# Designs tried in a protein design run: designed miniproteins, single chains, continued (4). Part 28

Each design is a single chain, and the fold is of that chain. pLDDT is the mean over its residues in the fold that is shown.

## One batch from the design tools (miniprotein)

Design m13010
Fold by ESMFold2-Fast:
Structure m13010 (fold): chain A 96 residues (1-96)
Amino acid sequence: ERVEEFRKKLEELADELIEKYNLPDSVRENIRKAVERMVEAYPEWVERLMTENGLSEEEAWKVVEELFLGILEGIFDIYRGIDKAIENSKKGIKVE
């Protein structure tokens, strides 16, 4: 139940950021795969925070949601950085 609600939040954020930044289809596919991996890992991370950090179930759910939303935003920043780095490297390469 919470996993499905979280999946929707991640998918909505991913779609918004993909549209906002006009990312190519290959990057869009990679981001969607990252969202699926996060959704699959969500219950395990909640359990770890409860057992290792002594958080309540509700606290653990909130922490994992905030962490994964931040990770998703970071992935978008990395892809933007990669595109710029590739562009800069092409300008610096002497094609002999």
Scores: mean pLDDT 74

Design m13011
Fold by ESMFold2-Fast:
Structure m13011 (fold): chain A 95 residues (1-95)
Amino acid sequence: SMDALRKEAQQLEEEIDQLLADGSDNDVISQQYIRLGDVYVQLGNYGKAIRSYVEAVRYNPSVADQVVQRVQQMLDQRPSWSEQQRQQILEIIRG
């Protein structure tokens, strides 16, 4: 349900805040940001999804290809987005 997804997003944000406060491994933080991005995609909040995916790559650059695939899949479900917007999003994820 949408209510369950919203609660999951809130719990993931709180978990990430705790991981950051505890000085946890970047790989763990990165994986939680990927999960948060996935939840925001399911919620239709693409802005928060992209932000979460950017943070995942920032904490662990080795997940960039995985995140790009997730973002491309998201964009393929949104044909109304222009090619320019798609390229800008992919460059933000990579850079």
Scores: mean pLDDT 86

Design m13012
Fold by ESMFold2-Fast:
Structure m13012 (fold): chain A 85 residues (1-85)
Amino acid sequence: LEALIEESKELIKKDPNNARAWFRLGYALYKLGKYEEAIEYFDKALALDPDSEYAAEAYRLRAEAYEKLGKYEKAEEDYKKAEEL
């Protein structure tokens, strides 16, 4: 996870529009249980590229993070978006 975070941060420094790097940061933070931070980075990734190969996974992981934070309505919206992709 540490290597993934470091690599993704370097990619973002070179190109802050690298949606995949933002997604990878969100994924790493989700795995570390840092759900609020994970959501912020998934928000950035999806804003930059909502139709990417990882978009469905980003919506699912953001939904799971919302559930962990008790935000069930937002979680349902994201699960639905993941299914539509």
Scores: mean pLDDT 83

Design m13013
Fold by ESMFold2-Fast:
Formats: structure tokens, sequence, C-alpha cells
Structure m13013 (fold): chain A 72 residues (1-72)
């Protein structure tokens, strides 16, 4: 659900600045039992700036969750 995805993002956002790097996101997803490709993780970076905010995270997870679960 939305609340769960927001809580997971908050756990990955250790600095509390509302963003996570693509590299950190990749590492955290592996810790959670997912095995995403670099291309799949890059889809969270909608602006192409190398960082993912909470809104991008929630949007991708809620609509494309099955894609990531199949890799884990």
Amino acid sequence: SLDLFEKIFALMDTDGDGTVSVEDLHAKLRELGFNPTEEEVAEFDLDGDGTVDRAEWVAVMSRHLDRYLRRG
C-alpha cells in the first residue's frame, strides 16, 4: 500500500532529505530481498539526475511492483 511504500522509503532515506541516490536504492533493494537490474533501478530516477524522491519511489513501486518482485 501507499503507507508501506512511504515507510520503506523513509528507512532508505537515512539522511532525511527526501531523496536517495540510485546506487543507494539499488543496494537497499538487494537488502530487502529484491534483485533488480541497474536499468530497473534507473526507472525510479524519472528526472535523470541520479536521485529518487519519495513521490517517484511510490509511483514506480505501486504501478510496477510485479516487475521487481519477479527479480527477487
Scores: mean pLDDT 70

Design m13014
Fold by ESMFold2-Fast:
Structure m13014 (fold): chain A 64 residues (1-64)
Amino acid sequence: MKKVKELEEKIKKNPDDAEAWDELGDELIKLKKYEEAAEAYEKAIELDPDNEEAKRNLKFAKEK
């Protein structure tokens, strides 16, 4: 939970940080919050459409 809060604060200050959105998705998957993780990955992909890792993780999160 602490890592999620740190990433949320980072995103609040810089919402265009694609890497922070991708990391937030990863942390949410570890917590089994798949719907929230999918939303974070969608934001990361909107900011960086070449992020193939985020696209794979989005598919994984939506299949749960």
Scores: mean pLDDT 82

Design m13015
Fold by ESMFold2-Fast:
Structure m13015 (fold): chain A 110 residues (1-110)
Amino acid sequence: FLEQGEKALERGDYDAAIEYYERAIEKDPNNAEIWRNLGTAYLKKGDLDKAIEAYKKAIELDPNNAKFWANLGRAYRAKGNEKEALKYWATAIELDPLSAYSYFAGVEAP
C-alpha cells in the first residue's frame, strides 16, 4: 500500500494516495513516514487540518526527525498561521541545520 500511495501521489491522485496510506497505517500504525506521507497527501489536496493532524502523529512517533517539523511548518503556513509555521521551522533548523533549507525550499528537483 505504501508504494501504491507514493505512485498515486506522483500522479496527483490525492484521494487514492490517502486511501492507500490509510491502509498502510492499518498494517503499520507506528511507522512515522507513512503518517508523514498521509499528511503530504492531505496538504496537496488542500485539507490543511488533516495534514496538520497527520504530521503531528509522525512527530509523536519520531520527534527528532527535522523533515516532519518542516512539513508541519509548511502546513501551518498554508493555513495562514505564520507564527506557528516559523516556530516549527525553527525546531527543524535546530534538529538538522545543514539539511533545513532543502526541507523548506519546496522547489527541489527530484
Scores: mean pLDDT 81

Design m13016
Fold by ESMFold2-Fast:
Structure m13016 (fold): chain A 75 residues (1-75)
Amino acid sequence: SLIEQARRYIGEGIRYARRGDGEAAARYLEEALRFAEQAGAPEQALEELRKGIEYARRGDYEAAVEHAQRAGSQL
């Protein structure tokens, strides 16, 4: 399902953020956002993904992981 794809990409984004690879983390979270949007996920979950992407690109990996985890719990 689209939600399962979104959760898979959230997991990969978290994994790369924990490795300090913000560019890979952001790319995976952007894919998660696309699948979540197509699935009609709650706006709160989409906003958490957008924040996760922003923090990953800024190199704030701890914040990126926290927001990505919140997004996953709201799907």
Scores: mean pLDDT 92

Design m13017
Fold by ESMFold2-Fast:
Structure m13017 (fold): chain A 82 residues (1-82)
Amino acid sequence: MSIEELLDRITELLGQLAEALARRDYEGAIRLVRELERLMLELIDKLQADPSSRVSPEEAERQKALVRAGAEDEIAELRRRA
């Protein structure tokens, strides 16, 4: 998947997440957060592999850790509301 395709898919999933939250579909919201995590990690890998982006391997790993932590926090909150 290209960087543009990843960004488009992330945007689509963010819309689906907003709809799931509006419906109080917390199980669906959790699945969407996990898919967003997967795509954001793939985006970071693609940006690190792109020589024009100047993302270092160390910065990529740090950003991936932040994405994983953010997803876990959101899933924990959604589980409290379920």
Scores: mean pLDDT 85

Design m13018
Fold by ESMFold2-Fast:
Structure m13018 (fold): chain A 85 residues (1-85)
Amino acid sequence: MSKEELIRKAEMLDAEGQKYAEEGKYFEAGELFHRAGLLYARAGDYKQSAEAFEKAATAYEKSNDLARASFYRQMADAMKQKAEE
């Protein structure tokens, strides 16, 4: 998959996650946001990856999945560090 295809797919997943979050479907939103974060990271877009993982963490926290929330906050921090390189 090309870098452009990875980013496009990540953007679609991020937008879908936002719609699920607005419907109160926070666990499903978290799943979509974390998948977007992985695709942004594979594309080398670490800034967008960090933002997607932060959205995933917030969504999991709102679904009371604190373990996943903590994990994706750590992933977001790691991606922020890579974005500074």
Scores: mean pLDDT 88

Design m13019
Fold by ESMFold2-Fast:
Structure m13019 (fold): chain A 96 residues (1-96)
Amino acid sequence: SNEEVIEFVEKLIERAEKLIEEIEELLEKAEDEELKKKLEELLEEAEELLEELKKLLEKLKKEEPTKEDILRLIGLALRLIGLEFELELLKKKLEE
């Protein structure tokens, strides 16, 4: 249903916002210039993803999801998972 798709996008937005917050916190603590650059690149990608998710959410509130909208949503969800994994790898490198 449209409500389930909207709820799913809203959950992805919450995850993307949390990811951005965690990256910003790590940037404040980072001392290594190479790590700072990787975190800045990850932040830019996360911010772009959040903007794309918010645009999709606005569309879904006005229109029924098309097949293209669903494929885009799957792509955005996979991209979010990838960014979350990259952040966890960077965190481990900071702690070790």
Scores: mean pLDDT 88

Design m13020
Fold by ESMFold2-Fast:
Structure m13020 (fold): chain A 91 residues (1-91)
Amino acid sequence: MAAEVDTLLAAAEALLEEIRELVEEIKREGPTKEKIRKFAVLVAAGHIVLAAFRYLASRGAATPEQIARGRELEKELRELEKEFDALVEES
């Protein structure tokens, strides 16, 4: 269980890094249909990974530190989605 939780957190962190890079590219170059599609796929993957994490945490498989990290990652994902929505609306 611990190894599975660590794997999910690592996957979420990697996805969030890719999402941050894509948001920064959109800020520099503007949104394109390709970048919007990439964003949608990465965000969907992030939600799936974090949903699996929440399930394991609800079953007592996560430490308090892992739960806190997962909550921070969920917050970061929501903030990136909000930032992306604002960028697309301004374009």
Scores: mean pLDDT 85

Design m13021
Fold by ESMFold2-Fast:
Structure m13021 (fold): chain A 55 residues (1-55)
Amino acid sequence: MSEAEVVGRAAEADLRAAGVSAEEARKIGDQMTAAGSAEKAGEVGRAAAERLGLV
C-alpha cells in the first residue's frame, strides 16, 4: 500500500464519519491515492474538504 493510498483511505473514513456519502468519500479517497505521493494526496483531500464545507 502506498503512502498516498494510506492517506486516501484514512481521509475516506474521516469523510464518512463527517456525514459524506460512502460513494463520494470513496471517490475522494481514490483521487488521493492516484495523486502518487502523501503530500499531493493531502492537497487533494484539503481541496475536497473545503468544497464540502468541512474546513
Scores: mean pLDDT 80

Design m13022
Fold by ESMFold2-Fast:
Structure m13022 (fold): chain A 80 residues (1-80)
Amino acid sequence: MEYTAEQMAELARQMEEEARRGIAAAEAAGDEVRRRVLEILLEGAREALRAAEAGDVEKALAILREAYARARAVYEAAQA
């Protein structure tokens, strides 16, 4: 399964929008852990969008994978 730069840019924009909505919901619920996780995903989506717009699909994918790994680590640490 391979994405074009345009498909990666669209995916990154959708992730950015979803993260913004999720942050607002987490703030309303007082869920600081979820807000922090979503802020990591939001920054990852923004960086991935820049890479995709530059035509670097591999870099965009690497940025998203790293953002998810960091978000997961923060979430799991908070559950300890």
Scores: mean pLDDT 83

Design m13023
Fold by ESMFold2-Fast:
Structure m13023 (fold): chain A 72 residues (1-72)
Amino acid sequence: SEKKELILRLIGLKLRRIGLEFELELLKEKLKEAKEKGDEETVKELEERIKELEKEIEELEKEIKELEEKLK
């Protein structure tokens, strides 16, 4: 059943989103620590990585919403 395959894919995407959201929180904690230490190089690297990860999460959220609409 195509509907069952779409549901399984949706579950997989949601699990991936959860993983990325937790990675984002860990990076934000590291960024706070780097800022407290005055490590400007690490701050820049972490800010760039956070921005890339937020964009990936945003793209994944769009794919999830499109798939949820298709399953209505």
Scores: mean pLDDT 87

Design m13024
Fold by ESMFold2-Fast:
Structure m13024 (fold): chain A 48 residues (1-48)
Amino acid sequence: DEIFRETADEVFKHYTDPNVRFSMLGRIKQALKDGAKTVEELKEKIGL
């Protein structure tokens, strides 16, 4: 999923801690399931 990958790249720019990264990736997955369809919506939902 391209939107997931682009949002994950933004997370990785902001956070280097593996535990934070893992938590944020889980939030991206949840936001996609909840109907977010753009990188901008995903960033808003995960607090970027």
Scores: mean pLDDT 81

Design m13025
Fold by ESMFold2-Fast:
Structure m13025 (fold): chain A 64 residues (1-64)
Amino acid sequence: EQAQEEQARRNGDMAIAGAPEAEVEATVAELERQGRLELAERVRRAAADEALREEALAALAKQA
């Protein structure tokens, strides 16, 4: 597979690894500025899914 696409996925994973919402937004904006719209969309989707999952787990932990 192409090295650029592989590096793009790793950048997405890094954005999710403890970065706050503001930094995720900054990363998406930078990718859009570079014309990498497909990658920006992927980062947004990954961040949204991770946040939703984390909130669900936190709610369950509070009930336990």
Scores: mean pLDDT 63

Design m13026
Fold by ESMFold2-Fast:
Structure m13026 (fold): chain A 52 residues (1-52)
Amino acid sequence: STSGGVTALRTTSDGLRTYAETEDLPPEERQRLLELADQLEANADRLEKQSS
């Protein structure tokens, strides 16, 4: 079963990208947020493929 849902992961990923783009963050912090967003997107893709 899908816990939390693919939509929630994608929404969180989108939020992190928006935050990284909107806020005046140090480059290293922005990079970390984008990496986390990428990981959430990858997890969403994996769950989506498993769930059909």
Scores: mean pLDDT 78

Design m13027
Fold by ESMFold2-Fast:
Structure m13027 (fold): chain A 56 residues (1-56)
Amino acid sequence: GAERIARSLALPEEVREIAREIAEKLRKIGDAIDEGLRLYRETGDRELMLEGIAKG
């Protein structure tokens, strides 16, 4: 139950803050990649895909 999960996720507050910061940065990178792939699907142009990733 919830108690088992809470014990597994029992991190010091400092570590939890660092993990959140890393997760935010990774999400932004993922969003940029997804936007680039969307452009590639719409245009079929690899150069526009790379430009989209660079701008995101």
Scores: mean pLDDT 70

Design m13028
Fold by ESMFold2-Fast:
Structure m13028 (fold): chain A 80 residues (1-80)
Amino acid sequence: MELVKKFEEKLDELLKKFEEGKISHEEWSEEVHKLIEEFGEELEKNESDPKERKKMAEEIFKKLQEIEDKYLELLKKKEE
């Protein structure tokens, strides 16, 4: 699924930028929010099948949980 892969790659790039210290905690929150909104809009625009939309949303939700867990681990390490 091209749309899911595109947004998963964007989330991975954001995490890498945060890990490298290129973006702040505040910028991380703003960029993740923007990506979630953009994904929802692209999903409505590009996928008419409700079953596929649900599957794509579930895959992104799972990726977001993985990214959030890694982000929280990095945040703790930066404060140690």
Scores: mean pLDDT 78

Design m13029
Fold by ESMFold2-Fast:
Structure m13029 (fold): chain A 55 residues (1-55)
Amino acid sequence: MLKLPEIKPSMPRRDLESLLAVARHEAALAEALGDEETAQALRKYVEEIERAMAE
């Protein structure tokens, strides 16, 4: 969680897809645990990955 890598436009798509899957899974876990702040932060991180993948 706290060691999420910086999203770079030059990152290979495979890395972005892996990070997207991890971030979505961790967001779901955080929400299930009642940690809404962490879940919100992870949803924002997912949005960043989606922007990078869209170029």
Scores: mean pLDDT 76

Design m13030
Fold by ESMFold2-Fast:
Structure m13030 (fold): chain A 70 residues (1-70)
Amino acid sequence: MKLTEEQKKEIIEGIEKLPLDEETKKKIVDYVLNSETSDELENNLVRLYLEGLDPELANKIGEIVRKAVE
């Protein structure tokens, strides 16, 4: 499914509220802005999760994305 600009904005606003370091927030925002589809975004986020992001924060990010794209 193609990500709308409104969906991207909702995801970014959700991410900015999480207790993430600025570098990680920037990476996620870049992934959101450069992803054309939800599948592309999910693949980019899975890579970030595998790089050692806290599992609880990874789950919260996943919830934010799912809520915005449903």
Scores: mean pLDDT 79

Design m13031
Fold by ESMFold2-Fast:
Structure m13031 (fold): chain A 64 residues (1-64)
Amino acid sequence: NLEEIRKILEEGGASEELIEGLLKAIEDKNLVAALMGVRELQEAGLLSEEQAERLKKLILEITG
């Protein structure tokens, strides 16, 4: 699950720092920070709408 999230972020062109920050938020079960991170990346054009929705679902599965 975390590997799939990392792959989506790498394909979107997110920096290593942004990827590590988002994965840290997920591991800490900070759902609000993780979902805010996905929104920020989508607004920056690093994630498509489809990729952002997929990431949100994966985050909810890991943190729930």
Scores: mean pLDDT 80

Design m13032
Fold by ESMFold2-Fast:
Structure m13032 (fold): chain A 117 residues (1-117)
Amino acid sequence: SLMDEIDALIDELVARIRAGDAEGAAAVLDRLLALLGTMSRAEALEALRRLADALFATLEAAVAARDEVAFSIARFALGRLVAWAEEHWGDDPEVRALVAETLARDAALTERALAAA
């Protein structure tokens, strides 16, 4: 299914981020976002939520490990996710709510990361 492909690509993205492979992470993210572009709004919203949750789990792990490289790659991926969601469904209230929640979570995590440095 498309969601099985999304889950597999999310797992690969997380593996690339944890390996410090910025180029590999970008390539996987490009494929993931392209696949999201083929989905219905409801399927894409679910996929965006899964991707955001996986990226936040990766960011939390990077903060705990003091892995600045993984943190940087994951934050860049999160920024691309937000930009993509706004470009494709910026007028959808559920997508806007997910984007707002994502930006608030990113701000809180960034504050915690700076305090831990």
Scores: mean pLDDT 88

Design m13033
Fold by ESMFold2-Fast:
Structure m13033 (fold): chain A 117 residues (1-117)
Amino acid sequence: VQTLVLEDPEHDIRVTAQVDAAAGTLTLTITAGDGSVVTVTLQAADPAAVTVVAVEFEYRAEEDTLVVTVRLQATALGTYTFRVTIQKDDAAPVESTLEVVADAAGRGELVVEVSLE
């Protein structure tokens, strides 16, 4: 398990990213300045076929939205499936499925938009 902490001090946003390459999970814990917490979990359907290479984020102040870009390296060109779970504070978790298309070099990109309002 690898842990990365990303901070936007101008907007009082902290993102903790935990990557478990063996399990194929990426867990993002987003803490806003008001103390609100959003947890985003991405689970690869085939952990052996895809690896998380980088996580980047950008805060969009006008929309109170965090745009998270996850860069992926797949073993081959193809479509890869991720299960996404978003939990806001004590609200019910929202589950969805996202597909990522990896190019001929195995490079894929998944974008998750997380509302902080």
Scores: mean pLDDT 79

Design m13034
Fold by ESMFold2-Fast:
Structure m13034 (fold): chain A 66 residues (1-66)
Amino acid sequence: GKVVVSGIKKATTATAVALLAIGDGGRAKVESGETTTVTGEGLSPEGARQVAAVGESGGGTAEIEL
């Protein structure tokens, strides 16, 4: 699956989201601007939901494609 977490203001949240995507066997793309966006691809359905939950708990907005 794919998850896009946008609006991340904290580097710790972006790092946690990226590491969870990689740990699930997926890929993480990190794009930094005024806020950070992390895109996880190749995720399991459970991994995608976990990445989204952590991203949202850190103040981001998550979109899931399973």
Scores: mean pLDDT 82

Design m13036
Fold by ESMFold2-Fast:
Structure m13036 (fold): chain A 63 residues (1-63)
Amino acid sequence: SLLELVQRLAEALRRGDIEEVERVVRELEEFVRKSEGMLKKTAETIAENARRHIERMREEREK
C-alpha cells in the first residue's frame, strides 16, 4: 500500500500533475492517521516532502 502510494506520487511528479500529487498526499496523510511506529514516520516524511514539491511546482506555474 505505501509502496503503491509512493509510486503514484513519483509518476504524478514526473508528469507535473499538481492535482494528482495533492490527491496522493491526502491518501498518504490518511495512511499516516491509521499507521504506527516507523511506517507512520516514513509516510509522514514522504507527505511533507511532497508538500514542499507542490509549493515549488505552484510557484513555477505562476511565472
Scores: mean pLDDT 77

Design m13037
Fold by ESMFold2-Fast:
Structure m13037 (fold): chain A 96 residues (1-96)
Amino acid sequence: MWEERKEEALKRLEEDPENAEALTELAASLYGLGKYEEAAEYAKKALKIDPENIGALVILGLSLVKLGKYEEARKIAEKLRELGQTEAADYILSLI
């Protein structure tokens, strides 16, 4: 399932390398596969293109928690809260 989603996202990125949605889907798929470092990298790349991308912020926050980068994860949760995503922010903070 996650492998198929990863392949679909990679195919979309072959056509448009700066597609923030496709980068976010790739990050989510990598997170599902347990590849947290790579998930965080692609989520950051998506956020460089679209800084308020909620999906990318969520995947980045969750990946940072899995990597033990709790201070960085808190900063991402605060940004989600600023964007009105209180439920997602509270969930990330509950994991720290």
Scores: mean pLDDT 87

Design m13038
Fold by ESMFold2-Fast:
Structure m13038 (fold): chain A 70 residues (1-70)
Amino acid sequence: YLSFETPEEAIKYAIENSLVLEIKLKDGTVRRVRPFQLDEKNQLLYGYDLDAKRGVILNLKDIEEARVLV
């Protein structure tokens, strides 16, 4: 995996390189997400949840950690 200083940096890298993110939410939930778009104005991540097999919209404020799976 690759680690970045902020979740936003990890998300941008994963979008640019078509890579999967492992996201840890503040409630302790861990999800594997393929990111499609980062909406920095609204602080939202749009992606596909590989574990739930559906589209997902995550608030950046709810993300504790994000790392890129390589």
Scores: mean pLDDT 86

Design m13039
Fold by ESMFold2-Fast:
Structure m13039 (fold): chain A 68 residues (1-68)
Amino acid sequence: MEAEKEKRKKAVEEAKKAIEEGDEEKAFEILFEEAKRELEALNSKWSEEEIEKKAKEIAKEELEELKK
């Protein structure tokens, strides 16, 4: 659990740096891949489509929060 939180923290830090550089698309991709990875680890019974859709929602929310 702690190791997974550290991976997420690194992804968020990298996404924040991308936003600072003006690369919001890269920031979104970083957040999306991390959210997808976490959902796959926790929700093995979900379809790939369900995971992708939820990961996009999470990434959008995180991106907006980091832009504040």
Scores: mean pLDDT 77

Design m13040
Fold by ESMFold2-Fast:
Structure m13040 (fold): chain A 86 residues (1-86)
Amino acid sequence: MKLVLVFRGLTPEQLTGLILRAIGLELDGYDVEIEVEGDTLTITIGNLSDEEVQEFLELAEELAKRGAKVKIRQEGDTLIIEVDLS
């Protein structure tokens, strides 16, 4: 399964932290693509198990409970999670 994470409205500190976490996943052997456009960060991960996808869904729901605007969409074998922190 493929996961696309989109973060919007990031502070420079939040952007840096998320980029470092994405690099950590790439070093752990995941197929990771990172794209930065202004305050928007897109992370694409290609080698996730169903269990790992469920873990990311639970993290997205926890962020939503803390006040983040979260949108989740599935397109075939691709899960898209959009998080707006603005």
Scores: mean pLDDT 80

Design m13041
Fold by ESMFold2-Fast:
Structure m13041 (fold): chain A 100 residues (1-100)
Amino acid sequence: SEIDKLIEILKKSAKKLIEEMKKEEDEKKIALLAGVFLGMLRISLAVLKRLGLKLSEEQKEELVKLLEELKELIKEKLGDSPLAKEVVEEIEELIEEIRE
């Protein structure tokens, strides 16, 4: 379906952003890249909901896995900073929204 193609594009974009964050040493740049990732997912999910389109359980699991990978990367790169805590909380909320 066209939706499956769009979800594949979203996953590929997310994976690319994670790889770029792995290469970054600047905490502020890492946080901004995480913001791009989270904003892209949040808006995409809102659009899907508005169109009455539901993610399959497999698609939900794949997106949650990417968010868990992002969370671990943020903890690794940003440590225990207030910025890391804020980004992690945003990731946790988005995981909960995807799972219901």
Scores: mean pLDDT 83

Design m13042
Fold by ESMFold2-Fast:
Order: structure tokens, then C-alpha cells, then sequence
Structure m13042 (fold): chain A 86 residues (1-86)
């Protein structure tokens, strides 16, 4: 189940951010991006999620873990809204 895999990987990403583990966080973010690409999102939702993934990567690379956590929460909200409508 693609939804469950994405949700599980987001939980691992949150944990890596809390542990301030840049390497693990970037690895999980890459895996999340690959899973989200399988959803073949179109239009505004796809664009917003794509921008957010780039923002999260930049924040993690800059070790801005507080803002990275907030951006991941925003990603979770957008994905939840998508899955409720699908």
C-alpha cells in the first residue's frame, strides 16, 4: 500500500530530524520523493508537494531542523488531503 509506505517513511524522516541526523533524513526524504512520484500527482497539488520536498531538503542540508519539522508537517497535511479525496 503506497499510502502506508509514504506515511511510514515520513515517520522515519521525523525521527531522523529529531535526532539531527542529516544523512538519514536526506536518505528518507529521497525515498519519500520516489514514492510520491509513483502517485503521478498533477496540477497545483503536485506543484506544491514538489516545492515542499525541495524546501525540506534545503532546510535539512542547512541543519535548520526546527523549520524542517514544520515543513514535514505541511507535507503530511497536503498528502492527507490528497488521500481523503482519492
Amino acid sequence: NLREEIESKIEELRKAIEEKDVEKALEYLQEIGELINQLRLKGRVGAEIGELLVQIRTLIENKDFERAKQAVEELEKLLEEFFKRS
Scores: mean pLDDT 86

Design m13043
Fold by ESMFold2-Fast:
Structure m13043 (fold): chain A 99 residues (1-99)
Amino acid sequence: MEELEKKIRELAGYVGMPESKVKELLELIKKNPEDIPLVEKVVEKLLEARRAIERGDLESAEKHLEEARELIKKLPPPLQAIFEEWVRSLEYDINLIRK
């Protein structure tokens, strides 16, 4: 959990998520402990996408975001909504780099 929380905070910084939203996400994860392994995979894929964006590897970034979307669909609706917002933020960053 401590490692997952650290990764979530790192990713939240990249997508400009306020502290109130981070706390909301962490409380949702605590309410759905059975989804922790899926949340870990989603966060990992989103971090991989961000790292690919930083390297200018937009093809890998898009692939990681697509894989994240497939995993997000398996989460409860409140968690889906938050992570879909993070995916949209990262897609926006990809589009800015292309222009």
Scores: mean pLDDT 82

Design m13044
Fold by ESMFold2-Fast:
Structure m13044 (fold): chain A 63 residues (1-63)
Amino acid sequence: GDKLLVGARAIVEAARAGLSEAAAALAEQLIREGLAVETARRILEAARAGRTEEAVRLAEELL
């Protein structure tokens, strides 16, 4: 619902700005809340690896 959409938008904004650590922290928050856990884990891995373009693409799939 709303929490997932808010989180996904925040990840897209952070990753587009090149803020890998912020994008990773937001993905970890989705995992803690049990929201889109499989996709959130993939976003976390991409963000930790500095693959911000992949993190954007994955987060946009949640929108």
Scores: mean pLDDT 87

Design m13045
Fold by ESMFold2-Fast:
Structure m13045 (fold): chain A 67 residues (1-67)
Amino acid sequence: SKREEVLRLVVEAVRKLEEHANDQEAMDRIYQEAKERIRELLKDDPERAERVLQALDTYYQRIRDEA
């Protein structure tokens, strides 16, 4: 389902961000790729896309700021 695909994508993105916490360039690439995939996957549901992107942004900021 789309819900399962979104959850998997977010979980994988968070894991990759944690693995590359000391590499700002890698973190930026991972974050941008994840945002683009989420926006494309949820383009028919902008409200859900916004909520998912907010959750991803929260994790990105926490990991970047030393988690």
Scores: mean pLDDT 82

